# Designed miniproteins, single chains, continued (5), part 74

Each design is a single chain, and the fold is of that chain. pLDDT is the mean over its residues in the fold that is shown.

## One batch from the design tools (miniprotein)

Design m18561
Fold by ESMFold2-Fast:
Structure m18561 (fold): chain A 70 residues (1-70)
Amino acid sequence: MEELLERMARTEALKDMTPLEQAIYAMYRSGFTLEEIAEKLGITVEEVQEMLARFDAKVEEKRAEIEKKL
């Protein structure tokens, strides 16, 4: 049940992301460092960090919304 709720919240958050942002998240989940991701994509470490922070915030918001509906 926890996996389902987390998956739903993550899927909803990903809907607002571009394919590039989804790729950043996937690489981070695979164990790449922020520096490695930035180098591979030609962006700054700061941009990678901000995108990941925004994703985490969106997931938490979606999870809270689901909890309120229960």
Scores: mean pLDDT 75

Design m18562
Fold by ESMFold2-Fast:
Structure m18562 (fold): chain A 69 residues (1-69)
Amino acid sequence: MEEAIEEALAFAKPVVDQLKAAKTPLERDIFEALLIIAVYTAAMGSAETPEEARKVAQEALDRIREELA
């Protein structure tokens, strides 16, 4: 699980960097949507079950949210 979370964070990093660089509310909204898609895509690729994939995605999103606060 931890390794899958780290993989999801690494995969999402380019989108997180774009979100941090966003200058308008519209850019922020677009990159937030792309971030969710990227994290779930990585989690589905790394996890053994759909239940684990959801947990990996949620944990990765929580860590990103804390970093952006």
Scores: mean pLDDT 80

Design m18563
Fold by ESMFold2-Fast:
Parts: structure tokens; sequence; C-alpha cells
Structure m18563 (fold): chain A 105 residues (1-105)
């Protein structure tokens, strides 16, 4: 079974791919596919975070901001709004990384 650490590495990889796809004006369907994969990975991480309410809270916030990012992209929202949700997603992903990889040794 994938560890919390492996799921976090996959999550960071997907987030970086999503950021690059947005910056490079990749096809909308490609960007949405990457976001959907990130949401699925985050949901798996949440299930494995049983007993770690701090990790669960960070993952829930991350999923919510990814859903907002997906909606913004689907509705062709202004670049400033897309950048805002991407930045928020990055902050919570960093929090998840810290809690799983640094704090939980």
Amino acid sequence: MPSLEELVDELISLLNQTMRAIKNNSPKEKILELIDKAIETAKQLKKLSEGDPEIEAEVEAFIDFLKELKDAIENNSPEKEITKYMAASTVYASGIYFLVKVKKK
C-alpha cells in the first residue's frame, strides 16, 4: 500500500505539473485531468491520515482550493483568480509536506 510519504510526493509532482501546464497554456482538458488526479491523490491521503486531525484539516483545505481552481479554469476566470487558487493550493500542499515528511518521523 502507498505510504503517506509516497502520496505526498505524488501530490507535489501533480501540483508542479498542473502549475507548468497553466503557465504554458496547455489544453484545458489536460489541466483539468491533472487537477482531478491531484484531488484523487489528496482523497487517498485523507483516508490514510486517520488519527492525524492536523493532516486531515490541511488535506481538506487543499482539496477545497483545488476544486475552486478547477471551477475557475472551467469558467475561464481571470488569470489573477487562477493564480490566487494555485497559490493557496501550493501553501496547503507545503503544509501537508511538512506534517507528513518533517514532523512525522
Scores: mean pLDDT 83

Design m18564
Fold by ESMFold2-Fast:
Structure m18564 (fold): chain A 66 residues (1-66)
Amino acid sequence: SAAEGLRRGAEAAARGDAAAGAAGSMEQFKHGLADPEDARRAWEAAARGDAAGAASYTLNAFKSAE
């Protein structure tokens, strides 16, 4: 499910896996579960190599989906 994907993406990002965090953010954007601003910030953070920032924005989207 989209919610399951969000949780796994957030966990991966929290471990410093920026690529998995970015993938989770893209999935959130496609499903409309993430705030568009949080999704954009997560992508920008991942592009800069900021895994912690990407994780933070992904977790915010996950909390609102729960």
Scores: mean pLDDT 61

Design m18565
Fold by ESMFold2-Fast:
Structure m18565 (fold): chain A 115 residues (1-115)
Amino acid sequence: DKIKEYEERIKENPEDGEAYYNLGLELFKQGKLEEAEEYFKKALEIYKKKGDKKGEALALFNLGEVLYAQGKLEEAKKYYEEAIALYEELKSELSFMELNILDRAKARLAELNSL
């Protein structure tokens, strides 16, 4: 159970941003959107505190995705814009997977701007 593993990591290290992020992702996969949002917000707070800009951008993107899934489109738009700004700043340092996330965020933002 991946959720139990991440809960144990958080218990051992309350500043483990990756554990909060991964717990949010597992909850999102289960359709537990409100719970996923809270864990992504915790991950974002920790990544910001530590200056982890890649973690911050990833948490912002997934906050956009979870809010989009909830139909909270204006809030989703804001998080996509913030994620795109950070990923563009880091563009030369991005992996293929991170470039794909940037492209997905841009596609979501273009969709929302057409409404």
Scores: mean pLDDT 90

Design m18566
Fold by ESMFold2-Fast:
Structure m18566 (fold): chain A 92 residues (1-92)
Amino acid sequence: SEIARQLRELAELAEEAVKKADTMPLDKLKSIGVQLANAIARLAELAGHPELAEKARSLADKMRQATTKDQAKNLLEEISRLARELAEAVEK
């Protein structure tokens, strides 16, 4: 599935952002997290999973409110897990 492939790529980008978090300013981590969460939300809608799209938008909102790098890293890990969960759901 093309959607599942794109979701796994988004998960890998979130994982890479976590690894590089200490070399990035907080605002850049937040920008990456919001962009990834919004991309996952769009793919969730296209795949017919509106509840997962809502969960992705919630993560984007939480990322906008993050005040520490540790909060941003934890949210990026949740974004990665959601992308992988949605990829598995799309392939069933």
Scores: mean pLDDT 90

Design m18567
Fold by ESMFold2-Fast:
Structure m18567 (fold): chain A 93 residues (1-93)
Amino acid sequence: SVDEKFRKSVVEIVKLLEEAERLLKEGLETGSKELLEEAAKLAEEALELAKEMKELVEKNYSGDKLKIYLGMLEELIKRAEELLEKAKELLKK
């Protein structure tokens, strides 16, 4: 179902973001470019999936449910974009 796909995808996005945050922190603490590159990759994957889910939500939901799910995805997109930006900035140094 669309609901099951959305729910599973949100769980996956959150897991990708949590792992990206962990790798970003470890990469900063250890000076590991490899960990920063992996953090950027996971943040990018989370961003792509969140944007795909935004399109799915806009096509399949309406009313209050659309508003709630769209708001949730916009926050996840913002979180992914901020992580990706931080990782890329650190990789330039």
Scores: mean pLDDT 89

Design m18568
Fold by ESMFold2-Fast:
Structure m18568 (fold): chain A 59 residues (1-59)
Amino acid sequence: MNEEKEKEYLEKAEEALERVDELSKLPPTKEVIEEEVELTMITLHAAVEKAIEEGRKRK
């Protein structure tokens, strides 16, 4: 059941990390910095959601 969700979380996190790498090659404008922060928050949220799903599996 939760394996499909786990794949979605990992895929979103990987896509966000790829985008951060792209942004790191651009000049550090306010927009670029804000997008990097947003992508970091997406990655963090995906990790938290994965931890919650793993917790649900245990009991």
Scores: mean pLDDT 71

Design m18569
Fold by ESMFold2-Fast:
Structure m18569 (fold): chain A 75 residues (1-75)
Amino acid sequence: LEEELKAVEPQVIADARQTIEEARKALESGDKEELYKAGLRLIGMMVVVSLFDSPEAREVLAELRELMAEIDKKL
């Protein structure tokens, strides 16, 4: 399990970065439906990224949390 998680980490980090980019676009749009969807995607990605303990995972997790706080402010 641990080794399998480590093998998928690069893909998880890439998916998380894409989720961050999509969340930023949702914030720019101001559309409540897009903000809600982005919030759900951020929460799911935060759970998955939190399983990893690399510096990259920690940085991405911090950015996911920051964006979630911004979305929560708009909802």
Scores: mean pLDDT 81

Design m18570
Fold by ESMFold2-Fast:
Structure m18570 (fold): chain A 81 residues (1-81)
Amino acid sequence: SKEDLEEAEKYLEEAEKLLAAGDHEGAARAALKAAELALKAADKENVFKAIGYLLAAIGALLLGDGERALEAARAALEAAK
């Protein structure tokens, strides 16, 4: 829903702030939450792209890579629009 997209954008902003503070793990966790919300909002045509980016965000979190997690979450949100 549009509300899920708005909530995803708030988690992206949180992830950006955490990354700027040097908290890569916290940024990756917030980015993963944004990607999950983006997937919930995705249309049928875009759901597979959103799943791919969610998996990328999960992988980045497991590696403690906040920058890659944020990049994947931004891509998931864009795919859901």
Scores: mean pLDDT 82

Design m18571
Fold by ESMFold2-Fast:
Structure m18571 (fold): chain A 74 residues (1-74)
Amino acid sequence: MEAMVAALTAVLAEFKAANPDNAAVQAALDKIEAALRARDYAAYQAALAELGKLMTDEQKAQFEALVQARAASL
């Protein structure tokens, strides 16, 4: 579980670094990171829903695929 949380937080950090000028995306990623640190699954789902509103359906599918790929490699 710790390795998975570390992998997810690394992905979030990469997305934040890739979008430094997009305050809305950064705020959504910060909420997801805070929820992961707190192990608050409900807050995590809510934060993902907010990030999802900022992404297209294709970007959502790609993000989910990347998360699954990292989880499967652990």
Scores: mean pLDDT 70

Design m18572
Fold by ESMFold2-Fast:
Structure m18572 (fold): chain A 80 residues (1-80)
Amino acid sequence: SEIDKATEEMNEINNEYGDKINKLKEEGKLTKENLDAIRKEAIEKLDEIKEKYPDNEKVKENVEEAKEILDEAVKKLVAS
């Protein structure tokens, strides 16, 4: 189904995001600027999923939820 395909694509984005965060930690580059760059890339990829399945409301809901979770995760890592 479209939901299953979108979920798989979202999982790949989440895995890539995690890998990039780990790389930044290993390199001592876990900065606000680098985190914002990775977040922007992940959000752009999530928006591409919405464009790919424009008539699927559940996919759109799942993408918006994933974007909110991602934004909160970045805020927690940066700690104001």
Scores: mean pLDDT 80

Design m18573
Fold by ESMFold2-Fast:
Structure m18573 (fold): chain A 59 residues (1-59)
Amino acid sequence: SAQEALNKAIEEAVKAGLGGQAHGIVVRVLGEAVKNGISTKEADERIVERINEAVEKAK
């Protein structure tokens, strides 16, 4: 599910020492979603993608 993917992405970010960056991504994407009328599912998918990208970039 989208919720399971989100939880896994956050867990991996925390393990990588990127918990603060992951939090910033969540806040920013949720703000964009509210402003632009993006669905909760689409917002969760964008959060997962951006967190995973940040984790990969930090390797």
Scores: mean pLDDT 81

Design m18574
Fold by ESMFold2-Fast:
Parts: sequence; structure tokens; C-alpha cells
Structure m18574 (fold): chain A 78 residues (1-78)
Amino acid sequence: DLQKRLDKRAEEFQAELESLSEEERKKFFEEVEKLEEKYKKEVEENKDEKLQLEILKKVYKELGKLSEEEIEELVKKA
């Protein structure tokens, strides 16, 4: 039932993003972009698949919307 919970969380997260004001949504995407830029160099330099997955997990965890287990499943999914 983890898949069902992940799908529900993803839908709730999308709905939450869509319910945000334009200003709040912009701020959220600016924060995401900063995190992606911060980790982009490490991903490129290391080229270790496991390390790349750990960096992605950290980015999603810092966004504060998903548990570590849910993030791990999303990263593995594709």
C-alpha cells in the first residue's frame, strides 16, 4: 500500500502547489531552483549513481513535503 500512499501524497502536493498564490508559488520554485543549482555541480562531478540519488533525496527532504521513505521510493521510480 506504499505505492497508493505515494500517489496520494504526490496528488496532494500538486494540489497544494496549485492552491498557492502566484507569489508563494514563485518563492517555492525559486527555492527549488537554488537547491538544484547547489547540487548540480556535485552530481556532475561525482557521477556516482548512489551519490546522485542521495543528493536528490536531500533536495526533496529540504522541501519538507515528503518523508525520507517516500522520497526514496520517488527517486527509485524514475
Scores: mean pLDDT 64

Design m18575
Fold by ESMFold2-Fast:
Structure m18575 (fold): chain A 95 residues (1-95)
Amino acid sequence: MHEEELARAVEELARALEEGDEEAARRHGERVIEHAVEIAEKLREEGKIDPSVTLEEVRDHLTGLLEAVASLPPSEAAEILRKVAEEIREEIKRK
């Protein structure tokens, strides 16, 4: 469920970056971070992540990664993000 929402947010971010829509890219980037942090919280509760890793650290790390991707040429950034979304969707289908 959270994984489907994350995949959708990543796809929308890829589109916004490719179209040069900075406002949409900001909104969808925030949504990507939000859903990824929710997944990280669930994994932490399940004991799959080191409990010393804070959700704030996860958020900061993800923000840095998205900023790095957004600094690439739009076509390359969109390709990376679409590949990530495809991998998330494939993992959902395998469950």
Scores: mean pLDDT 79

Design m18576
Fold by ESMFold2-Fast:
Structure m18576 (fold): chain A 89 residues (1-89)
Amino acid sequence: MKVDPELLAELRRWAERVAGLSPGMAATLRDVIEAAEKGELLPGFRSKASAAVAAVLTVIGDGLDAGLPFEEINRIALTVLRALDEVEE
């Protein structure tokens, strides 16, 4: 089953909003969107769990470095987890 289009739309909105503050986070969010749309894991990962952990850690680290509020970082991280949870291994 393809990932929920609204979930992907939310990730795209976050990627656009953070692109000026954290290009690295925006790139990670775009990679998550592409992986979810293709039903594939992020490049370099062999398990959904390892891909999800790596993506969430990047969102938290880059979000803190960019000065994003914890509530926004948490919402982005949860949206990333939900998108990757719908990817088949």
Scores: mean pLDDT 73

Design m18577
Fold by ESMFold2-Fast:
Structure m18577 (fold): chain A 94 residues (1-94)
Amino acid sequence: SMEEQLANLAIAALFEAQELADIARKQGKEDVAEKLREILRELQEAFRNRDVERLIELMREAKRLAEEYIEDEEKLKKFLEGVDRLIEQLEKLA
């Protein structure tokens, strides 16, 4: 079930990155939204390659972008808590 755990965490990472892209777009930060869509593509590739370290790296990049550009502090806090839990769980698989 390590493969099943990785699949579930990768799906969660994709959902988190997509939610961030949607928040950035709604704030008029289309350049940030495009960077997050690129992270989404790279997350899909990292999952195909079973590259857990790359998944962690990409989620850390998404977190950094969120901290710089997301203006809604309540949404940002919830996102950061979700991403930190995801990174912790991915680190246990690395």
Scores: mean pLDDT 83

Design m18578
Fold by ESMFold2-Fast:
Structure m18578 (fold): chain A 80 residues (1-80)
Amino acid sequence: SAEAEKAKKEFLSYLTSFLKENYNKLSGEEKEKLLKFLEKLDEEIEKNRDLIFTDPKKAVELMEKLKKELEEFEEELKKL
């Protein structure tokens, strides 16, 4: 589905921008939190991998949810 692929690309673009802007500003402890967050994110994507084929609308919703979770994580890091 084109919609699910677009949502995935938008999410990956956001993640790439986040890492470029924030990674060098993170402490060791914050980098560990980021790694744990990314591991959780990867697990959610893998658990729902088939969703792109079985229910593209739910795949889009998942990608939007993950993007929102990443935005919330970024806001927590900005409260340094």
Scores: mean pLDDT 75

Design m18579
Fold by ESMFold2-Fast:
Structure m18579 (fold): chain A 88 residues (1-88)
Amino acid sequence: MEREQKGQELIERIRELAERGIREMRELKERGGSAEEIQLEMDITLGLMRIILAIGKLNGWLTEEQEKEVEEIIRRFEREGKEILAEI
């Protein structure tokens, strides 16, 4: 029970990071930010999400289904981030 709770907390943190990252990238674009600034924000968010995923895996806090959910969140973030960059 505590293990599943920790996994869910990690998924929520990763989801929040992805949503915040996309918002920050869009705000940077709207303010006339450079492609380099937006790419850096994307890379930081991706790095943080992957570190949290790795920690969860190493500690066995994620089920196989939860790992797949995190990978899908990361893939969706990468897709949306690339779309924002393509608009510059």
Scores: mean pLDDT 85

Design m18580
Fold by ESMFold2-Fast:
Structure m18580 (fold): chain A 80 residues (1-80)
Amino acid sequence: GAAAAELNTAAGLAAESAGEVGCAQALTLLSELGKAAPNVTKSNLPGVATALQSAANALKSKDCDAGITHLKTALKLAKS
């Protein structure tokens, strides 16, 4: 659905930013999130999307630690 496409777009942007900055841990977390994406509940989907957008923004700003923190939040919500 449209929400899954938005998650894939946000994850792609975060992955590109993580690669540019050299955040290997962020790329690993994005891979794990991609595997969890089909199992994300409708109620958790907005939270996952928001956390991914925050991660992408942090990684674009070259803040690896903030990006990783937001990705961990997204993954926790995706697995809930």
Scores: mean pLDDT 76

Design m18581
Fold by ESMFold2-Fast:
Structure m18581 (fold): chain A 82 residues (1-82)
Amino acid sequence: MAKAVVTTPADEEIIEQVKEALERAGFKVEEIKVGKKKAVITATSEKGPSFEAEAVLVETPVGPVVMITSIEALEALAKTQA
């Protein structure tokens, strides 16, 4: 089984966006640990490789957008979708 660990800002809206992105990519969210400034989301999938990533918030004219910034995470997500 593949395991994904994503670190996000400790913001409920950002956490929800990352959770939805992981679920859309075929991962099951197992655990969300919320700290003082950061949250860690752990998810698993039977397909693809394991990875660790950090999510960053980018302000856009239509509102904030969460981006996952890791080459290994992008490769893992691409393989999990296949």
Scores: mean pLDDT 70

Design m18582
Fold by ESMFold2-Fast:
Structure m18582 (fold): chain A 92 residues (1-92)
Amino acid sequence: SPLDEIIEALKELTNDAPEALGYVGAIIQTLRENPEAVLPHIPEVVDDLLRLFKDKLSKETIKNVLERIAKALEAAGYPDAAERVRKLIEKY
């Protein structure tokens, strides 16, 4: 499902930045509990995550994860959120 794809993409960020494990774990938990409330705000959540951990993440990992999240958001019916995530690829 699009939700499962977003969760798996977020987990990949912890491979480069194990310090982000707690933060990413909290995001995944809120997504599982309240997907309808969280999905439109994924761009903000991801921007906050990248702002905190960008220096520990490869540009390749960031690009790959953001592309996967954007495609999943678009498939889930959140094209505005998907576009905002794509803009983060240009920012980071």
Scores: mean pLDDT 85

Design m18583
Fold by ESMFold2-Fast:
Structure m18583 (fold): chain A 79 residues (1-79)
Amino acid sequence: APEEVLRGVGMVIESIGLGQQVKLEYDKVDEKKGEEVGKKLAELSRETARAMLESPELGEEKYEEIKRVAEEELAKAKA
């Protein structure tokens, strides 16, 4: 349904934004590590998009996974 598609797109956009935010925090202390973490989070965002196309439920699970990874990496970048 169109509403489910829009919700899924929103989750993918949010996952991309989370990855970019983590990279920006790392760039303040270690640009190379920021690039490596940015690539990892970009791949998780692509996996979230693929899962969302297959099943909204799987997409939500992948979205929650990238949120946890982003929170962990943000904590490391700020430590």
Scores: mean pLDDT 77

Design m18584
Fold by ESMFold2-Fast:
Structure m18584 (fold): chain A 83 residues (1-83)
Amino acid sequence: PAPLRLEVEVKAEGNKLTVRVRSDAPPGARVEVYVDGRLAAEATLNEKGEAEIEVDIPPGKHTVRVVVTDERGSAVAELEVET
């Protein structure tokens, strides 16, 4: 089976992060967003394989991890952000 594809874009504005996710996982696939190793938000992919998630975050440097899961397993993207 082909590996699951995951693309993530993060924008920081003040104390908010906007996380945009694109994947080839099916609609309704689970999206989890972790900030500094803690689950911050959950979403599901839409019919276009996309999700947009806003997360409140304290000022400073943080690690953001995005996990998308389907029947093929999980794909993970990890980014460093500063707010």
Scores: mean pLDDT 82

Design m18585
Fold by ESMFold2-Fast:
Structure m18585 (fold): chain A 61 residues (1-61)
Amino acid sequence: KIEEFIKKLSDIAKKILRENGVDSKDSPLSGIAQSIRDEVLKLAEKYGIDPKELIEAIKKL
């Protein structure tokens, strides 16, 4: 259902954070995380998924 989508999205988020040198573990949604948040919101709306749930899944990584 949304689990598979979240897994793939989290892989993309990890890659973006890694390329920008952001420690996702300790980052409280600073600049790069905010940009990812916007992209997540767009994708979630397109697929009818709650963007809050996607953001929570990414933060838990």
Scores: mean pLDDT 60

Design m18586
Fold by ESMFold2-Fast:
Structure m18586 (fold): chain A 95 residues (1-95)
Amino acid sequence: SMSEKIKEYALRTAKLHTESLLKANLSDEEKTEGLINALELLAKNLSTFLSKEEVVETLREITKEIVEMLEKAGLLESAEKVKKYAEELIKKIEK
């Protein structure tokens, strides 16, 4: 479906963005802030095309992938911060 294609595109672009930030000459804090800002923007953009339930599902999947990528890169504190922010963002959407 179109919704499935939007979700797949969002996940793919989020992974590419995360990889780019990890390769960038930035501090771990700057990388973390960039990822948090990207999740906030993604939530707003997806909410214009997808149901609340689909936005939450998509954000959970994207957050899981970002957290795994950060953990594999050794950015454990960044992974925890992104995870915590995403959980609070999802709670706000589910209201």
Scores: mean pLDDT 89

Design m18587
Fold by ESMFold2-Fast:
Structure m18587 (fold): chain A 95 residues (1-95)
Amino acid sequence: SAEGEKLLKKAREVLETELPALAEEVVAERGLVLSPEQRAELRARIRAIVEETLKKIEEYIAQGKVEEAYNYLAEKAPEIVERVRALVDEAGARA
């Protein structure tokens, strides 16, 4: 559906922008100094979360369940934030 396509596009734009930005904020808040390799690994793991989330949204849209796709994203957002924070903590621990 047109609404589903709009949702997917907006979700991709937000997740691909906001999750890397959140990770950099958490790195700064923690006072972490990450190597280029650790930063690349962190970015790759964040990208995996983005693609996992978008795949679920696409599955709901394919079933005509656009409202459920919106609800999934809203419910999943706090969990995704916690996952990103945990990934930064893991990256910092692997000195």
Scores: mean pLDDT 85

Design m18588
Fold by ESMFold2-Fast:
Structure m18588 (fold): chain A 71 residues (1-71)
Amino acid sequence: SLPSKEEAEEIRKERIEKGPEFQELAEKAFNEKDEEALKKIKEFIKELGEKIGDPEFAEAQLERIEEALKK
């Protein structure tokens, strides 16, 4: 089932608050090829997608990560 509008908004707020930490992990994964940081990012995105009931969002983000790794 899709989360309520309030639940979705709370999750989006949490994502914004964790933005700086997520950005550091992304920079390590893409610039330094840190496999452990990449794993943490993928896991976080999957969990977030499940919580917000938006698998398309999670899928799109994971595809961008895969593309960045290949480039």
Scores: mean pLDDT 67

Design m18589
Fold by ESMFold2-Fast:
Structure m18589 (fold): chain A 80 residues (1-80)
Amino acid sequence: SGLAEFQARVAEADQLFQDALTKDLPLPQRVALLQKSIQIYQDLLTDYSRALPPAVQAALQARLAEAQAALQELLAAAAA
């Protein structure tokens, strides 16, 4: 069902984000995990925009913003 697919995709993006922050991985791999997490959140916001309650949209936008901020912090640390 569409709901089950939506929930699975949110769980995938959340897991990728968590792995990027907690696993002892080389920087390029952590960047790749964050980029994939960001892409999934963006796709969910695009594909389900009309179907999602405003509170769920806000929660996804907050997750997206957190993943984007984490990516910028990793890139800034690599440039220092």
Scores: mean pLDDT 87

Design m18590
Fold by ESMFold2-Fast:
Structure m18590 (fold): chain A 90 residues (1-90)
Amino acid sequence: SMIEEAAKATMKAREAAEEVAEILRSGSPEETGRKAEEAIRKMAEEGWSVTTAALAIANAAEKAGYREVARQALLAGKEMEEEREKKKKE
């Protein structure tokens, strides 16, 4: 059902936010950005838009108190979307 799919998507976003937060706790901002891009890409491969994936991860991170993770997820999503648009324009 649609509700069941939305619940699974929300859980994936929460798990992704926690993984990115774990990298942030290690004290590597550069790795945090890369991990955020990786998490967004995995969700996109499962049918989510890059923008929706980034927003879902950012929202999950904000709810968990990981403000910097939320910021990195939004930044990574924006950069990935800009790269996609550039490739689409021949």
Scores: mean pLDDT 72

Design m18591
Fold by ESMFold2-Fast:
Structure m18591 (fold): chain A 96 residues (1-96)
Amino acid sequence: SDSQQQLIKEKVVALLEALKNNDEDTAESLLKELLSSGVDTGDLADMIFEEGKAMELPPLTFDTLVRLAYKLDSDFATEFSVKVGVNDIKVAVNRI
C-alpha cells in the first residue's frame, strides 16, 4: 500500500540519519524493523543504497551499515555489500 511504502521510506531515511550521527543503537533497531517489514531483501538493499547515495553518505557509513546487517540478516548483508563494493570501485576509477 502507499501508506506502507511511505512508512518504509521514512524508516530508511531515519536509519541513514542515525548512521550519519553514529547512533548505532537506533540504526540497528530501525534496520531490524525494515528487515521484518516484508519488503523483498534485494528491493530493500536497493532502496537503502540509493537513498544513502542521494544523502552523499561517506564509505565508512556504508561499512557500518554492512556490519550491523551481518548481525541481523546475512542475505541482506551480502546483497548490500555487493552494492557498496561496486560503488567503491566506480568511485576509485573516477578519481584517476
Scores: mean pLDDT 80

Design m18592
Fold by ESMFold2-Fast:
Structure m18592 (fold): chain A 96 residues (1-96)
Amino acid sequence: MEEARELIEKAREALEKGNYDEAVELFQKAIDLFLKEGVNGPELVEALMLLGEAYEKRGDTEKARLVYEQALDLAKKLFGEDSPLVKEIEERLKKL
């Protein structure tokens, strides 16, 4: 999981610098590692949200929607439908 967290840090820097293609690749690698290691908790929700943001900024609206929907489904299972995070993801989807 250390490798996945390091990839998230590098991806966040790429996203902040406007290197959206690099951010997408790094977030995707981190998510693949989380899934391979059986991580289905809050860290995966956060990584999916950041990947969705990277796709959105890259102009890949359909990919952003699919990834945000995946984050929403997981967040509902972990925190419940009325959680602040679920409402945040729903609002993000509404603005796409």
Scores: mean pLDDT 85

Design m18593
Fold by ESMFold2-Fast:
Formats: C-alpha cells, sequence, structure tokens
Structure m18593 (fold): chain A 84 residues (1-84)
C-alpha cells in the first residue's frame, strides 16, 4: 500500500512539473486547437481586437488554467500524503 501511494505521489509531482514547464504554452496550444476546429468565437475576437491582443489574452487565460491545475494537483498530493 505505501509503495503504491509513493508511486501516486511521484506521478502527481511529474504531472505538476509538466504543467509548470508548459505554463506559458497552454493558452497558445488551446487557441491553435480551437481555431483548427473552426471556432467562430476566436475568429470574431481576432476581428474585434486583432491577432496580437487575442494571443495575449489566450496566454493569460492559459497561465490561469495552469495555476488552477497546479492548485488541484497540490490538493490531490496532500490528500494522498494524509494516507501515508
Amino acid sequence: MKERLEELIAQEERAMADVEAHRDELGPAIEKRMLERGNTSFEKEIEKYGEEEVAKRSAELGRKWADALLDTHRWVLERIREKL
């Protein structure tokens, strides 16, 4: 049981490190994927605010999402540690 909990801790720490390493990339990656899927909301925002401003907002949103993911992983990690 302890060995399995230690592996789950290691998996969460690796997931957190990955999110931290790609924190600034999450927003641009999501934007690219949404545009590839024909999301008209992004097209309208680009028309209204310009490509540079939309890219900046996507980056800011991505960083906020990365921070929320990190907070969630920290919460999960603490729950696992409580079982050790």
Scores: mean pLDDT 74

Design m18594
Fold by ESMFold2-Fast:
Structure m18594 (fold): chain A 84 residues (1-84)
Amino acid sequence: MDPSWYIKQLEKIKKELEELKKKVEKGELSGEEAILEAGILEGLARIIYGVAKLEGAVTEEIEKLLEEVLKKAKEVIELAKKKE
């Protein structure tokens, strides 16, 4: 299995979390909605990583990208909690 597909999916999730953080900072999204969406994106990233692990496709880049996604999801959730 080529790890490039997993890298692409995790990068897409990371970008979606960055846009979600911007929406929360601008007050364009409720804290409740932001927490739910960040949780969904974190869950999806963990599922994608789990599949990559089962296929033996995990690379150092995938590990690092998962850590970055999980960190950004936590940042969005904490920001949303503090705003409301």
Scores: mean pLDDT 84

